# Designs tried in a protein design run: designed miniproteins, single chains, continued (3). Part 28

Each design is a single chain, and the fold is of that chain. pLDDT is the mean over its residues in the fold that is shown.

## One batch from the design tools (miniprotein)

Design m8946
Fold by ESMFold2-Fast:
Structure m8946 (fold): chain A 81 residues (1-81)
Amino acid sequence: MMVTLRVEGEVTVEQAEAAAKALKEIGEKLGVKAAAEVIDAINTAAAEGKTLRVEVETDRESAEAMAEALRRELGLEATLE
């Protein structure tokens, strides 16, 4: 089942590095292209000191795994719809 993963919030450089590592592992294990897009958005937001805003479509299991990583590493709530 395909879902839309959406996450918004403030990101520090330290949080971005931790989140990017976790998302890279998820992307490599599950073969999920959306993980790379989320990583790029996080790194850009942290580097520019701006609010993160990213929306990607992926399968439910990949979206749930990414949402858990984002909540743990960034403290941000992702929505899945």
Scores: mean pLDDT 82

Design m8947
Fold by ESMFold2-Fast:
Structure m8947 (fold): chain A 80 residues (1-80)
Amino acid sequence: SEEEYKKLKFEADELLGLLYIILGIAKIEGSITEEELARVEKLVAKIEEIAEKLKPYDPEYAEKLIKEAKEILDKLKAML
């Protein structure tokens, strides 16, 4: 439904926003801990689950979410 699509999109956008905040903090500090990275991996997994549910509504947006989340994870892994 349109309502379900909007709810999933909002939830995904909030989680992606949190990933960008974590990335910003890690860039300022120049590093990330293994414990914080594990938390990021859980957030990325949640975004991927929501993206799968979004694919029937908006496959391009779903692919963008997965791509951006994975790019943030890769950048954070490089800061270990």
Scores: mean pLDDT 88

Design m8948
Fold by ESMFold2-Fast:
Structure m8948 (fold): chain A 96 residues (1-96)
Amino acid sequence: SSALLKRVEELLRELNKAVQEGAPEEVIEELIERTIRAVAEALRAGVDEDELLVLLTGALGDYEKAKEILEAVRAGDLEKAKELLKEAVEEIRKKL
């Protein structure tokens, strides 16, 4: 669904903005959870994994991390996917 793909894109933009603006950790953790749940919903609805991979790679700047996140979501390990996204966010913070 184009609507589900757009939701993932909007959540990734919101997450990047929160990181850049120095939002509280609780806000960032909530956005991470919402993003991973949206990715899981999109995959379950039959959204193309390659389209999700492009969005995640663009948002994170890291193809390998984006791929690992998608593999974790596909495996149903949402806790691992959240931890991987949190690691990617911390790497973005270090470059600010």
Scores: mean pLDDT 88

Design m8949
Fold by ESMFold2-Fast:
Structure m8949 (fold): chain A 64 residues (1-64)
Amino acid sequence: SEKEEIEEKFEVEETTDPFTGAPAYKYTHKETGEEVYVSSKASEEKKYEILKSVLESLERLKKS
């Protein structure tokens, strides 16, 4: 599904958000190396909203 297609574009690891100090997941975009921190307490919906936004931004950069 769409969620799996999004997740396959990222490497994920458990970490601590450097901005808040809270437990988080670090998503690293495999093609660009861009890193995104998502709270471990974020809803699944919020997680995919953030990841979709990042992918959209990166796809715009590819067209430039």
Scores: mean pLDDT 77

Design m8950
Fold by ESMFold2-Fast:
Structure m8950 (fold): chain A 64 residues (1-64)
Amino acid sequence: GALAEAVLAADDRTQAAVCVAIQDAGCEEQAKLLGEGIKNGDLEKVAKALVGKAREAVEAALAA
């Protein structure tokens, strides 16, 4: 969705901050999947990582 597209379009600093936010939320598997999706430009992997608590952490980080 729109959040996954925004993450892929973001600069390297924002992408790193998003990965850290998910890790800090305790969503280690989602952080790994997001990192792989960003590295490969894989929108589907990024979208799959942005669920539940991981999605909430990313939305909070991007709003700051």
Scores: mean pLDDT 80

Design m8951
Fold by ESMFold2-Fast:
Structure m8951 (fold): chain A 118 residues (1-118)
Amino acid sequence: APPALAQEDGYFTADDVFEAGELPEPPPADYVTIPGTLGPMTAEELEAMARAYERGAELARAGASAAEVVEVIREELERAGVKTWTGLTLDAAAPPEVIAEILRRLADAYRGAAALQR
């Protein structure tokens, strides 16, 4: 973007900064608090975790709030009978694409674990 109303070469708009470098990659731990350890889980429970996080990622990408994403994940896991879930904290200030990517990676990890547990 052009440096609108800038007086000298060193002046930039916020759009210039964000478009040129995109948003910096935030550390995952700052935006998503993941439980330290999960107890022993069945393949079915691990698949339920993967499905819940995948659904959460889709909703986050569609613009759902952090609170709505957490509630949907919780409801999916409660329906599946998963008792080992200790909760999830999402930073509402985090970009939705970042939250969606973190949740998708969690889904992939749980799906991989389910395949090994099989």
Scores: mean pLDDT 64

Design m8952
Fold by ESMFold2-Fast:
Structure m8952 (fold): chain A 63 residues (1-63)
Amino acid sequence: MLPEVEEAYRLIEEGRYKEALRLAMKAIKNSKTREDLTAAIGAALRAIGELFEESLKSGKPFE
């Protein structure tokens, strides 16, 4: 697994979702194998999901 993917998951655990997404996107660009690409996409989707949850908790209307 790419080091950027491992660090992205660490940042997600720490609540640093924007930084995790940046690293996951970098890992996608650096992926040379299908396994690395799949892991990087997984990390990016998880970070996006967490950012969406934070957006909902901020009480901003979605309209």
Scores: mean pLDDT 77

Design m8953
Fold by ESMFold2-Fast:
Structure m8953 (fold): chain A 91 residues (1-91)
Amino acid sequence: MEEEIKAVKENVKELVKMAKEGASREELAEEADKRAKELEKKGLLNAAYAMYTISAVLRKDWKSAHKYATKIKDELVDIVSQGIEELMKLL
């Protein structure tokens, strides 16, 4: 779990940096999806679903966001929620 928490925090930090540099909501969603796929390939499934949730929220795909959010462990829920809140404040 510690590795997955670290991975989510690092990937969210990079998305926040991109947002501060003027990346659009669509560009952020695409990057989050790309990062989710890379995490999935590494076997970090909870971190991957956290990033898929962020991507879906950025796309306003609430059905997919809910589906992916139900697959993440409770320890990641607050981190994902905080990351989404920070990104939305920048958009």
Scores: mean pLDDT 85

Design m8954
Fold by ESMFold2-Fast:
Structure m8954 (fold): chain A 115 residues (1-115)
Amino acid sequence: SKLKELAEKLASLIPEISALPEEKQKEIIDKAVEAVLNNTPLPRIPPEEYPKLPPEEYGYLLLTLGLWYLKLHDYDVEKALQLAKEHLEHLKKTNAHPAIIALEEEVVKLLEKLK
């Protein structure tokens, strides 16, 4: 599966995931892939709690959001990156919570590394 291949690549670039034992990395990757395939919404966590999340949970948010951008554009990395950048600019323009902006900035950086 192209989605699973991209999920494994993205997870290797996310320190919060790549620093975990391989069994936990696989669990997070499989969970993120299943969530994206099933159109499962991201967990509703208050933005002020994002900096306090366990690394495993924050890594899951980064991975799943990155995979959502990729799925929306048939796994075209360049188009996914452009969409993520457009969302980041919208979040900044609408004065979204700083923690949401920080999460989106990290997703943009991850998608840039996939090029």
Scores: mean pLDDT 87

Design m8955
Fold by ESMFold2-Fast:
Structure m8955 (fold): chain A 73 residues (1-73)
Amino acid sequence: SAADEAVARVRALAAEIRALLARGASPENQAQVAALVDEMRAIIAEHLADMTPEQRAEVTRLLLDVYLAGAAV
């Protein structure tokens, strides 16, 4: 389903963000992290209504995990 594809994309983006954060906090990495976080938020906003409660909980946890790991706030 579109929701299943959206969850898979959010998982992939979260993994990429964590990989970038592990490389360090350079301005270039911070800009890339911000862009990937914006993409993650856009996917969640677009597909939230079609997600199960379990899928919504997972994408919310993934977004919070990247914020806590040092994604720019």
Scores: mean pLDDT 84

Design m8956
Fold by ESMFold2-Fast:
Structure m8956 (fold): chain A 97 residues (1-97)
Amino acid sequence: SKVEEAVRIYLALAGMHVKEYEETGDEEHLSKAIGWVLLAVGVEIAARLAEEGNPAAAEDLEKMLEEAERIRRELEEKGYDDEDIEELAKYAREFLK
């Protein structure tokens, strides 16, 4: 679904920043990783509330899905394919354990 794809895209960005943090020790990358994880969680919350008929949540979800699609295209232009995105999202999920 578009919701699952958006969550994956936001987690992939988190995974990129987790890798940079682990390599450099730069806490700015950790902060950015946290921000992208919170956006992924926000998509899931907005999706649930939209299903319950909340119009504000539906509007927020639409904007988050549009932003995720924009980011996906930018990642593809930079040479990240769907497999790369899945692996980065998985890396973020493993880091959160």
Scores: mean pLDDT 89

Design m8957
Fold by ESMFold2-Fast:
Structure m8957 (fold): chain A 112 residues (1-112)
Amino acid sequence: GEEEGRRGGERAKRAVEEGGGAEGGRNGARGAGKGAVRGAKEAGSGVGAAAGGATGAGGEFEAELKGGEEGGRAGGEGAKSAVEAAGRGAGGEEGKRAGRMGGEEGERGGRE
């Protein structure tokens, strides 16, 4: 759970920072939240708790993203925190899937 969240968070953060500034940050955070929800659902339990944490974080970061390089940095940190929270909060296999899929979707979103 926690290790997968850390690895996924780092990948999402790098993708957002290299992607497209504020737009990449928004897409990365949104992707991280969606991936975490999907991962938790595939694990079969705790979807509400894991999804709530990841989605809340993503939404908050979308609201805070402004523009330019600062927006990209904030978005990268946000995507990382969302994936790490999902992996840590869900725990066990659910946390592993949430962190892994959150990182994967966050990385994809950040690059777009």
Scores: mean pLDDT 59

Design m8958
Fold by ESMFold2-Fast:
Structure m8958 (fold): chain A 95 residues (1-95)
Amino acid sequence: MEYRKKAQEAFAAGKLELANEYLQKALEEFEKELNSIKTEEEAREFAERRAKEEAEAFRKDVRETWGRSPDEAELEAWEKALREDLLKLALEKIK
């Protein structure tokens, strides 16, 4: 999500109020997407897409901040755990 990246950039620049505004908008977009899920298949697609987006963002952040790649095995384990957590959250919303 664009707002999440803008929040991170604002935080890095010391603009805490702007960072909080973008974080709030990112949360609103997340909740809106979560509330739009109506089927188990949509829940799985949501979880997979969001986990991949977060893992990719983390890989980019590590590269830009420390000039190195993250441990791919640890990143894969984290992505899997996040995907499972997001799936549970989405499935609860369609009950």
Scores: mean pLDDT 75

Design m8959
Fold by ESMFold2-Fast:
Structure m8959 (fold): chain A 85 residues (1-85)
Amino acid sequence: SMEQQRLKLEVETLLGIIRIIIGVIKTSRKRKIDKEEDKKLIEQMERLLEEVEELIEKLEEVEPELLEEFEEAKEELEELKEELE
């Protein structure tokens, strides 16, 4: 359905954004830039990832690649969060 296609595109788009911001945070951490801004970005990406999880639950069929990308993003955010605590 068009609804399922839009939902899938939304999941893919949001995961793409999360992946880009994770890359930005990792680069910032290597350069020892603003730790407080990076903490804020992590919290924002965690909230966005929770939104993605809810959208995935509404999909009738989930591609394994999307689930893998979701789990990778979740793991990377948790690792960055631990590094900044």
Scores: mean pLDDT 84

Design m8960
Fold by ESMFold2-Fast:
Structure m8960 (fold): chain A 64 residues (1-64)
Amino acid sequence: FLEEVRGFLSKRLTPEQVEAILALLEKDPFPTPEEIARATGLSLEEAQRLQDEIFLLKFIIENK
């Protein structure tokens, strides 16, 4: 799962933002948009969109 998230996020985010999100996911499988925004420096709106995308990706992977 984390490697698939890395590949997905690397298409749009910087390496530093990708590593910050992966570190959050290792500590908490359901990070809040506020936690994502703090870790990455993204706006709360962009962090909310990323949270939705990550959870959708998790759902897709778990249902393969």
Scores: mean pLDDT 77

Design m8961
Fold by ESMFold2-Fast:
Structure m8961 (fold): chain A 72 residues (1-72)
Amino acid sequence: SEMEKKREELEELYELLKNDAEEALEKSKDDWEASARALFALGDWESVVDLVSEVYGIPKEVVRKEILENLG
């Protein structure tokens, strides 16, 4: 169906963005703030929270707090 095709397109896009973000995170592994800012530029803050949580195994609640502190 049309909805299935749209879902596949979004999954492919997510994988591309995730790979680029993972490279940025690897380069800035000791600088979580710089990594978060780079990921934020690639998507919305919810995407940053989800990706950082998955890649580093940090609870989403902690990642949200760090992003909010960096935004103000």
Scores: mean pLDDT 60

Design m8962
Fold by ESMFold2-Fast:
Structure m8962 (fold): chain A 99 residues (1-99)
Amino acid sequence: SKEAKLEMLKRLLEYNIELLKKGIESGNEVLIASSLDGIEEVVDGLEALDVKLPQETKDLLREAIELLKEVLEKSENEALRERARRLIQRIESLLEKNR
Protein backbone atom coordinates (compact mmCIF):
# COMPACT_ATOMS: atom_id res chain seq x y z
CA SER A 1 0.00 0.00 0.00
CA LYS A 2 1.06 3.65 -0.38
CA GLU A 3 0.79 4.08 3.41
CA ALA A 4 3.19 1.16 4.01
CA LYS A 5 5.64 2.59 1.44
CA LEU A 6 5.46 6.04 3.10
CA GLU A 7 6.22 4.48 6.52
CA MET A 8 9.14 2.49 5.05
CA LEU A 9 10.57 5.62 3.34
CA LYS A 10 10.18 7.62 6.59
CA ARG A 11 12.16 4.96 8.51
CA LEU A 12 14.83 4.87 5.78
CA LEU A 13 15.06 8.69 5.95
CA GLU A 14 15.42 8.60 9.78
CA TYR A 15 18.19 5.99 9.49
CA ASN A 16 20.12 7.96 6.85
CA ILE A 17 19.75 11.25 8.77
CA GLU A 18 21.45 9.56 11.77
CA LEU A 19 24.12 8.10 9.47
CA LEU A 20 24.71 11.55 7.90
CA LYS A 21 25.04 13.16 11.37
CA LYS A 22 27.70 10.56 12.27
CA GLY A 23 29.51 11.07 8.96
CA ILE A 24 29.59 14.86 9.36
CA GLU A 25 30.68 14.69 13.03
CA SER A 26 33.54 12.25 12.25
CA GLY A 27 34.48 13.71 8.83
CA ASN A 28 33.91 10.24 7.36
CA GLU A 29 33.31 10.74 3.62
CA VAL A 30 32.28 7.08 3.13
CA LEU A 31 29.48 7.47 5.71
CA ILE A 32 28.44 10.81 4.16
CA ALA A 33 28.34 9.27 0.64
CA SER A 34 26.36 6.25 1.92
CA SER A 35 23.82 8.48 3.69
CA LEU A 36 23.45 10.64 0.54
CA ASP A 37 22.72 7.42 -1.44
CA GLY A 38 20.02 6.54 1.11
CA ILE A 39 18.45 10.02 1.15
CA GLU A 40 18.45 10.05 -2.69
CA GLU A 41 16.59 6.68 -2.61
CA VAL A 42 14.01 8.19 -0.20
CA VAL A 43 13.54 11.29 -2.41
CA ASP A 44 13.17 9.09 -5.52
CA GLY A 45 10.54 7.02 -3.66
CA LEU A 46 8.60 10.05 -2.39
CA GLU A 47 8.60 11.65 -5.87
CA ALA A 48 7.35 8.36 -7.40
CA LEU A 49 4.53 8.00 -4.82
CA ASP A 50 3.38 11.58 -5.61
CA VAL A 51 1.18 11.81 -2.49
CA LYS A 52 0.62 14.43 0.21
CA LEU A 53 3.45 13.96 2.72
CA PRO A 54 2.78 13.52 6.46
CA GLN A 55 4.03 16.34 8.71
CA GLU A 56 6.62 14.02 10.34
CA THR A 57 8.10 13.24 6.90
CA LYS A 58 8.25 16.95 6.01
CA ASP A 59 9.99 17.71 9.33
CA LEU A 60 12.58 14.99 8.59
CA LEU A 61 13.12 16.40 5.08
CA ARG A 62 13.78 19.86 6.61
CA GLU A 63 16.29 18.27 9.03
CA ALA A 64 17.96 16.57 6.04
CA ILE A 65 18.30 19.98 4.27
CA GLU A 66 20.09 21.46 7.32
CA LEU A 67 22.51 18.50 7.45
CA LEU A 68 23.14 18.75 3.69
CA LYS A 69 23.99 22.44 4.22
CA GLU A 70 26.53 21.29 6.85
CA VAL A 71 28.11 19.01 4.20
CA LEU A 72 28.52 22.10 1.97
CA GLU A 73 30.16 24.05 4.84
CA LYS A 74 32.44 21.29 6.20
CA SER A 75 33.36 18.98 3.28
CA GLU A 76 36.27 19.69 0.91
CA ASN A 77 35.02 16.88 -1.39
CA GLU A 78 33.51 18.63 -4.43
CA ALA A 79 31.63 15.49 -5.58
CA LEU A 80 29.86 15.23 -2.19
CA ARG A 81 29.18 18.99 -2.18
CA GLU A 82 27.62 18.81 -5.68
CA ARG A 83 25.43 15.84 -4.64
CA ALA A 84 24.35 17.73 -1.49
CA ARG A 85 23.46 20.85 -3.55
CA ARG A 86 21.31 18.83 -5.99
CA LEU A 87 19.64 16.93 -3.15
CA ILE A 88 18.77 20.19 -1.31
CA GLN A 89 17.08 21.46 -4.50
CA ARG A 90 15.07 18.23 -4.92
CA ILE A 91 13.93 18.21 -1.28
CA GLU A 92 12.98 21.93 -1.41
CA SER A 93 10.86 21.17 -4.52
CA LEU A 94 9.10 18.31 -2.66
CA LEU A 95 8.38 20.59 0.31
CA GLU A 96 7.09 23.41 -1.94
CA LYS A 97 4.70 20.94 -3.63
CA ASN A 98 3.49 19.87 -0.16
CA ARG A 99 2.97 23.32 1.47
Scores: mean pLDDT 91

Design m8963
Fold by ESMFold2-Fast:
Structure m8963 (fold): chain A 68 residues (1-68)
Amino acid sequence: MEIPKGKVSTREALVLGLIAKGKTDEQIAEELGLTPEEVREIIDRIMERLGLKNRQELKDYAKKKGLI
């Protein structure tokens, strides 16, 4: 899978902002009208695309990019 711009989509940015705030998958799902499973899929895709290995690295990325 190739990402031409190396950036996250609007949905991915919303998920990242909520992760940066310390929200759980269930809380993010309620906020965005998704299921927790859909939230996990989005998180897994973001981590794969950005080369991140865990939720802590993802949270640090979100804070660094100002997605709060």
Scores: mean pLDDT 73

Design m8964
Fold by ESMFold2-Fast:
Structure m8964 (fold): chain A 65 residues (1-65)
Amino acid sequence: SMAKAKEELLKRIEKLAKEAGMKIEVKGDTIYVYVKNPTLEDLTTLGMITIAATVLGMKFELYLE
């Protein structure tokens, strides 16, 4: 179902962020990501998370501290 596909996508992006060493938090309709001194590889991961958030209909907030 579409609900299951969205849940699987959310779990996948949470895993990707954690594997990249980023802190990720989901609250309500918003995905929060915290990363200090992002690498070029981190920028690719953040791009994927941004697109996934759009597909999920969620807001994405990035903190570079």
Scores: mean pLDDT 84

Design m8965
Fold by ESMFold2-Fast:
Structure m8965 (fold): chain A 79 residues (1-79)
Amino acid sequence: MKAELEEAAKKAEKLLEEAVKKADEKEAEEIRKKVAKIVAEAAEKAKGKSEEEQLKIALEAAKRIIEYVEEELKKLEEK
């Protein structure tokens, strides 16, 4: 679980860096806001959960960030 989370987090970070580099300042701000919202929602869901459940929630959030950023990258390349 932790190793999978670490890999997903690294992938999400690299994708976010790539998207921010290709986006203009306003687009980069919107992407960062959306990612921050996903992280905040995951943190709220993780409150009061076991460590194992918190890791599962974090992994799901990382996967959602990857999916969202990949879609944004595609839009940036198609425009």
Scores: mean pLDDT 80

Design m8966
Fold by ESMFold2-Fast:
Structure m8966 (fold): chain A 78 residues (1-78)
Amino acid sequence: PVLEKAYEDLSEEERRKLLIEFADQLAQMFKELNLPQSLIDEVENIKKELEEGKISVEEAEERLLEVLEKAGAYLKSR
């Protein structure tokens, strides 16, 4: 299974697929936690751009980490 591989040992295409799945799960989690719609939209847009090949894996990783930081800050402020 993909989860048993070291992330750095994955091909770019495998990492892209893993990030798409991660973004999908993250958006679902954000909805369950009642996070702001803007954060949910950001995750869904990253997923869409990854699926369409419009962004690199590295760019997607950076943007997802930024969204996670924003989500963490929001949850800590509650």
Scores: mean pLDDT 79

Design m8967
Fold by ESMFold2-Fast:
Structure m8967 (fold): chain A 72 residues (1-72)
Amino acid sequence: GEEEARRAEEYARRAERYAREGDAEKASEYARRAAEAAVRAGPGEALQRAIGYALRAIGAAVEAGLKTGIPP
């Protein structure tokens, strides 16, 4: 639902922030939380938004991992 979509957005923003700071481990942790929130969003528009946020978070974590040389 909407609550899970909001959590996914918050986690995506945190993942992007940690990725910018070069903290690949924290970026990955928040990407995982965003993905978990997306899975729990349930059917409908909220699920689509939550998936979008989870993908953004995952992308940020992958970028941070590549930059720091730490494998996922």
Scores: mean pLDDT 77

Design m8968
Fold by ESMFold2-Fast:
Structure m8968 (fold): chain A 81 residues (1-81)
Amino acid sequence: SHVDKAIKLLDKAIEKARRKGDYGTADAIEYAKKLVEEGNYETAIKALEGVIKIARDKGYDDLAKLIEEAKRYVEEALKAK
């Protein structure tokens, strides 16, 4: 499903943030993942937008790309509901 694809991408993003030692960014991604798992897609999209900005401000381009891809799948899940 679109949700399963989003969750897998967010798990990769969390792992990348932790490997960078940025636990604050990892926690923000985990919060967005929780919203996706709860079916709160509209709030999840806003949370993901916030984390994308954080990642870009820090120069984490690979991380931002993963989160943007996850956000697209969450948007598709919202449309399919």
Scores: mean pLDDT 88

Design m8969
Fold by ESMFold2-Fast:
Structure m8969 (fold): chain A 71 residues (1-71)
Amino acid sequence: MEELLDELEELLLKLGEKQGVPQEKLEEFRKQAEEAKEYVASLTDQEELERIKKLVEEQIEKLREKLKELE
């Protein structure tokens, strides 16, 4: 899970940078991503974790497609 969240964060930051998002906004996003990672790490419900994992994997795939289009 943590590896998937790290990849999602990296892809979102790359997308934001390519779209010309200001550095200050990218730093704000990094803080929000850390809070989200801490929240996910606090979850003990395995069904909720599996659902989040699936959603993160779907978002990673969509972001990869968007980044490829921006190249």
Scores: mean pLDDT 77

Design m8970
Fold by ESMFold2-Fast:
Structure m8970 (fold): chain A 71 residues (1-71)
Amino acid sequence: MTKEEEIKRLKDAFESYIRWAEEAGDEELVEQIKKDYEDFMKKIKEKNLTAEEVRQYFKDFLNKVNELVKK
């Protein structure tokens, strides 16, 4: 999978999680996720992340989401 495909996959996951938080009415969580998304996009632009680094970030993001949903 290319770096662009890994970035797209992570973006789709962020958008899905934002939508879920909006449907749940958790405005604070929506703002936090949007901030995390902006920070991630800034890192891609400034630090030239590799496809592997984006993939690791996606895995970490999914683990974080799963922990928050279960609590």
Scores: mean pLDDT 74

Design m8971
Fold by ESMFold2-Fast:
Structure m8971 (fold): chain A 74 residues (1-74)
Amino acid sequence: MRDDFIKQVSDKASQTAKTLKAQGVPDDDAISQAVSTALSSTSLPGEDIAPEDVPRLFEEARDAATKAAKDAVK
């Protein structure tokens, strides 16, 4: 499901950003690395997503992950 994917990416980005900040990584780098890691490590939902909707799903997930990571490092 699209919403489950976005939530999983956001949760992973938030957790990763908090971990990186705790390790002394600068906020901008922590956000960038957390978003990249979350997107690359989260599996796409199977049959529920049309192929043409995949790029839009990734952009929505990136936006949500970026917001979650920014909120995590504040």
Scores: mean pLDDT 77

Design m8972
Fold by ESMFold2-Fast:
Structure m8972 (fold): chain A 68 residues (1-68)
Amino acid sequence: SLAEKVLELAFEVTRLIKALEAAGKHDASAQAEKLFNEAMTYADNGDFEKAVKLLEEAVKLARDALAA
């Protein structure tokens, strides 16, 4: 379900935010956290499709930043 996908992506984003902080990539961490918080607001309102899109954007941003 989309709700399960939101949970899985939320765990991944949280893990990546911690990795960015550990790597000293504070600007990327803050951007990922902003996307995460926006996604959680959509999820709370039942808009799981938008929540998934924002969480996928956060994952991509965080992975790209860690690879740089």
Scores: mean pLDDT 89

Design m8973
Fold by ESMFold2-Fast:
Structure m8973 (fold): chain A 82 residues (1-82)
Amino acid sequence: MEELEKIRDGAGEALEKLAREYKIPDEVAYETSLKINEILSKAKTKEEALEGVRKALREYLGEYVSEEKIEEAVEEIERLAE
């Protein structure tokens, strides 16, 4: 599904941007990427994919990145999927 591929691309871009901006350790960024890929491989809908990405970013990056910045990243991913 084209929308799911756009979400995957957007999630990868957002994670790279957050990791660079907030100096997130490579190990944490890698683990977050693996979780996002797992979620996206199992997602059946756009809304399930976006919710999964948001939860993964919050779970793995919450100690490095504020909830506000995580929500901004998810909004950007959603916009790219439109």
Scores: mean pLDDT 82

Design m8974
Fold by ESMFold2-Fast:
Structure m8974 (fold): chain A 100 residues (1-100)
Amino acid sequence: MEEAREKAERADEELRRGAALVAHLELSQGRTDLIDAINAEVAAANPATDEELLRIVLEAVIRLLGLSEEELREYAKKLEELENSDEEKGRKLIEELIKK
């Protein structure tokens, strides 16, 4: 029972990370219609907490863009690869600073 819950929570986190990257990319392309639609759904739901607000925003992005769970998982993997690349760059910078 606890293992099943942990799997669901991990899957939800992966989907949220994917949705966050997609939202960032779409907003960077000037998708103000997406912002307006998200704001309308947030206003209608009237969230009581920051966590509930974030959940509503990410669910709205997924629905409005028609993203599949599989597509969100692929974006989550891409975000993780970008994070790992930045860590390697940071490590190389530190090594260069120590050498000088």
Scores: mean pLDDT 65

Design m8975
Fold by ESMFold2-Fast:
Structure m8975 (fold): chain A 93 residues (1-93)
Amino acid sequence: NAEELAKKAIELAKKAIESTDPEEQLRYVREAVELVKEALEKSDKLTPEIQEAADAVYRAARYLIEHSTDPEIREEAQRLLEELEKAVRKKLA
């Protein structure tokens, strides 16, 4: 279950980078963050698979921050990145 969620998050992160529509890119990143959070909740540990998914989603969010010309998209991507980092840190505690 958690492994399937992690794999889905990686797929959505790739779609975010491949998309040319900023709103669609943000939607994929948002969905991917939620999938990683759900995988973390369903797993007893931060597995290598979940860490790989978190890293992929982190890269996608940073891509939006660096390449989007829309300040609202950049702000939301930054918020999602911080939310992801917080979720990963909580699992390590």
Scores: mean pLDDT 85

Design m8976
Fold by ESMFold2-Fast:
Structure m8976 (fold): chain A 96 residues (1-96)
Amino acid sequence: SEEEFLLKTAEKIYEALEEQFRRVDALIAAGAPKEQVRAELETLLASLGDAIRFLEHLLEKAKEMNASPEFIQKLEEYLEKVREMKARVEARLAAL
């Protein structure tokens, strides 16, 4: 279904962001240069901003079209996870 396809898309976006975040955490743990860590965090922050805008737009359209409550709830869960990841990335940038 279209809802299943969109949820799978949201999941893949989140998984890709989580993998990128894990790679940056590994760079920090390995003592990579601050300039490299900053660049990777800034790239991740931009990707997170794009993902938030995409999910917010999708959620707005889902609500306008009276999509299933389960679909809306799952989109809200992914949006919250991406927002939490953005806050963690911003905290790491502030700590550099």
Scores: mean pLDDT 89

Design m8977
Fold by ESMFold2-Fast:
Structure m8977 (fold): chain A 70 residues (1-70)
Amino acid sequence: MEGLREAERRAEEGKRLVERGIAEGDEALVEEGLAILERLKELALQGGDLELARRLEEAIREARERIAAA
C-alpha cells in the first residue's frame, strides 16, 4: 500500500487549504491546496483507487469553479 492513510490526511488538508484560500481570497493557499489534491488524484489513479480519484477530481473541479467566480 502506497501511503493510503497519508493520502487521506493530505486530501483533507488540501481541501481545507482550498476552502480557506477561496474564502480569504488568497490565491497562494488555493494553489497549494489544489497542488496537493492533484498529486493525490494522480497517485489514486495509478493505484487503481477510482473512488478516491473521483472525489479528488470533484473537489478540484468545484475549487476551480469557485476561484473563477471569485
Scores: mean pLDDT 77

Design m8978
Fold by ESMFold2-Fast:
Structure m8978 (fold): chain A 93 residues (1-93)
Amino acid sequence: SEELRELLEELRELRERLREALENGVSDEEFEELVGEAERLFKRAYELLPEEVKPVLDELLEKLKAAGEDKRKQLEALLEAVERLIEIVEEKL
C-alpha cells in the first residue's frame, strides 16, 4: 500500500514532465532522462503488480517499435503507458 502510494506520486510527476516535453519540446539529454525515469518506474510497477502491468508494457513496446526514431511518438507512447499505470495503481489503493 505505501509502495503503491509512492509509485503513484512518482508516476504523476513523470506524467507532468512528459506532458511538458510534448508541449514545449525536449533536449536529447532531457529525453534520455525521461526514458530512464520511465524505465525505473515501469520496472517498479511490474514488480508490484506484474499481471496488471504486463499488458501495458507489452503494448508500449509495440508502440515504441512502431515509433522508431520519432521522439514525439515515443513520448506519446510513454505518456499513454504512464496514464494507464496511474489508473491501475489508483484502483489498487
Scores: mean pLDDT 89

Design m8979
Fold by ESMFold2-Fast:
Structure m8979 (fold): chain A 60 residues (1-60)
Amino acid sequence: SLGDLEFQYNLLTLALGAGELAIEKAKERGIEVPDHWRRGLEETQRELAELKAELEKAKA
């Protein structure tokens, strides 16, 4: 349903923000950011883009 898509979109948006903050804080502390953290963010961004397209189709 549209509501389920919106809920998933919001959850992924929160996850993306948390991941971005974690990388920022790691860099501030001089901690090396693991490649899998950056890969995870890229995957989340891709999922968000797909979900946004699906959401726009559902609203049309």
Scores: mean pLDDT 84

Design m8980
Fold by ESMFold2-Fast:
Structure m8980 (fold): chain A 73 residues (1-73)
Amino acid sequence: MVQQSEIMSILEKYGVTLNKELIDILLKGGVDEDLIYAVNRIARMMGYGDVPEEKLEEVKEELKKLLEEKKKE
């Protein structure tokens, strides 16, 4: 199972900070390849910052790797 802290750590690395409640909602809805776009949109709307366009692909790859790694456990 993916921990909220693991997702939060990846997002903070790229300048995005979400509260635990929003991360919990996203995890319950299923974390997939489109999650990064949803996270970036929510963070921007709430004023928590956003991921620079050049870094979106890197964040997507890190989140995808984390999800695939946890599915194999």
Scores: mean pLDDT 62

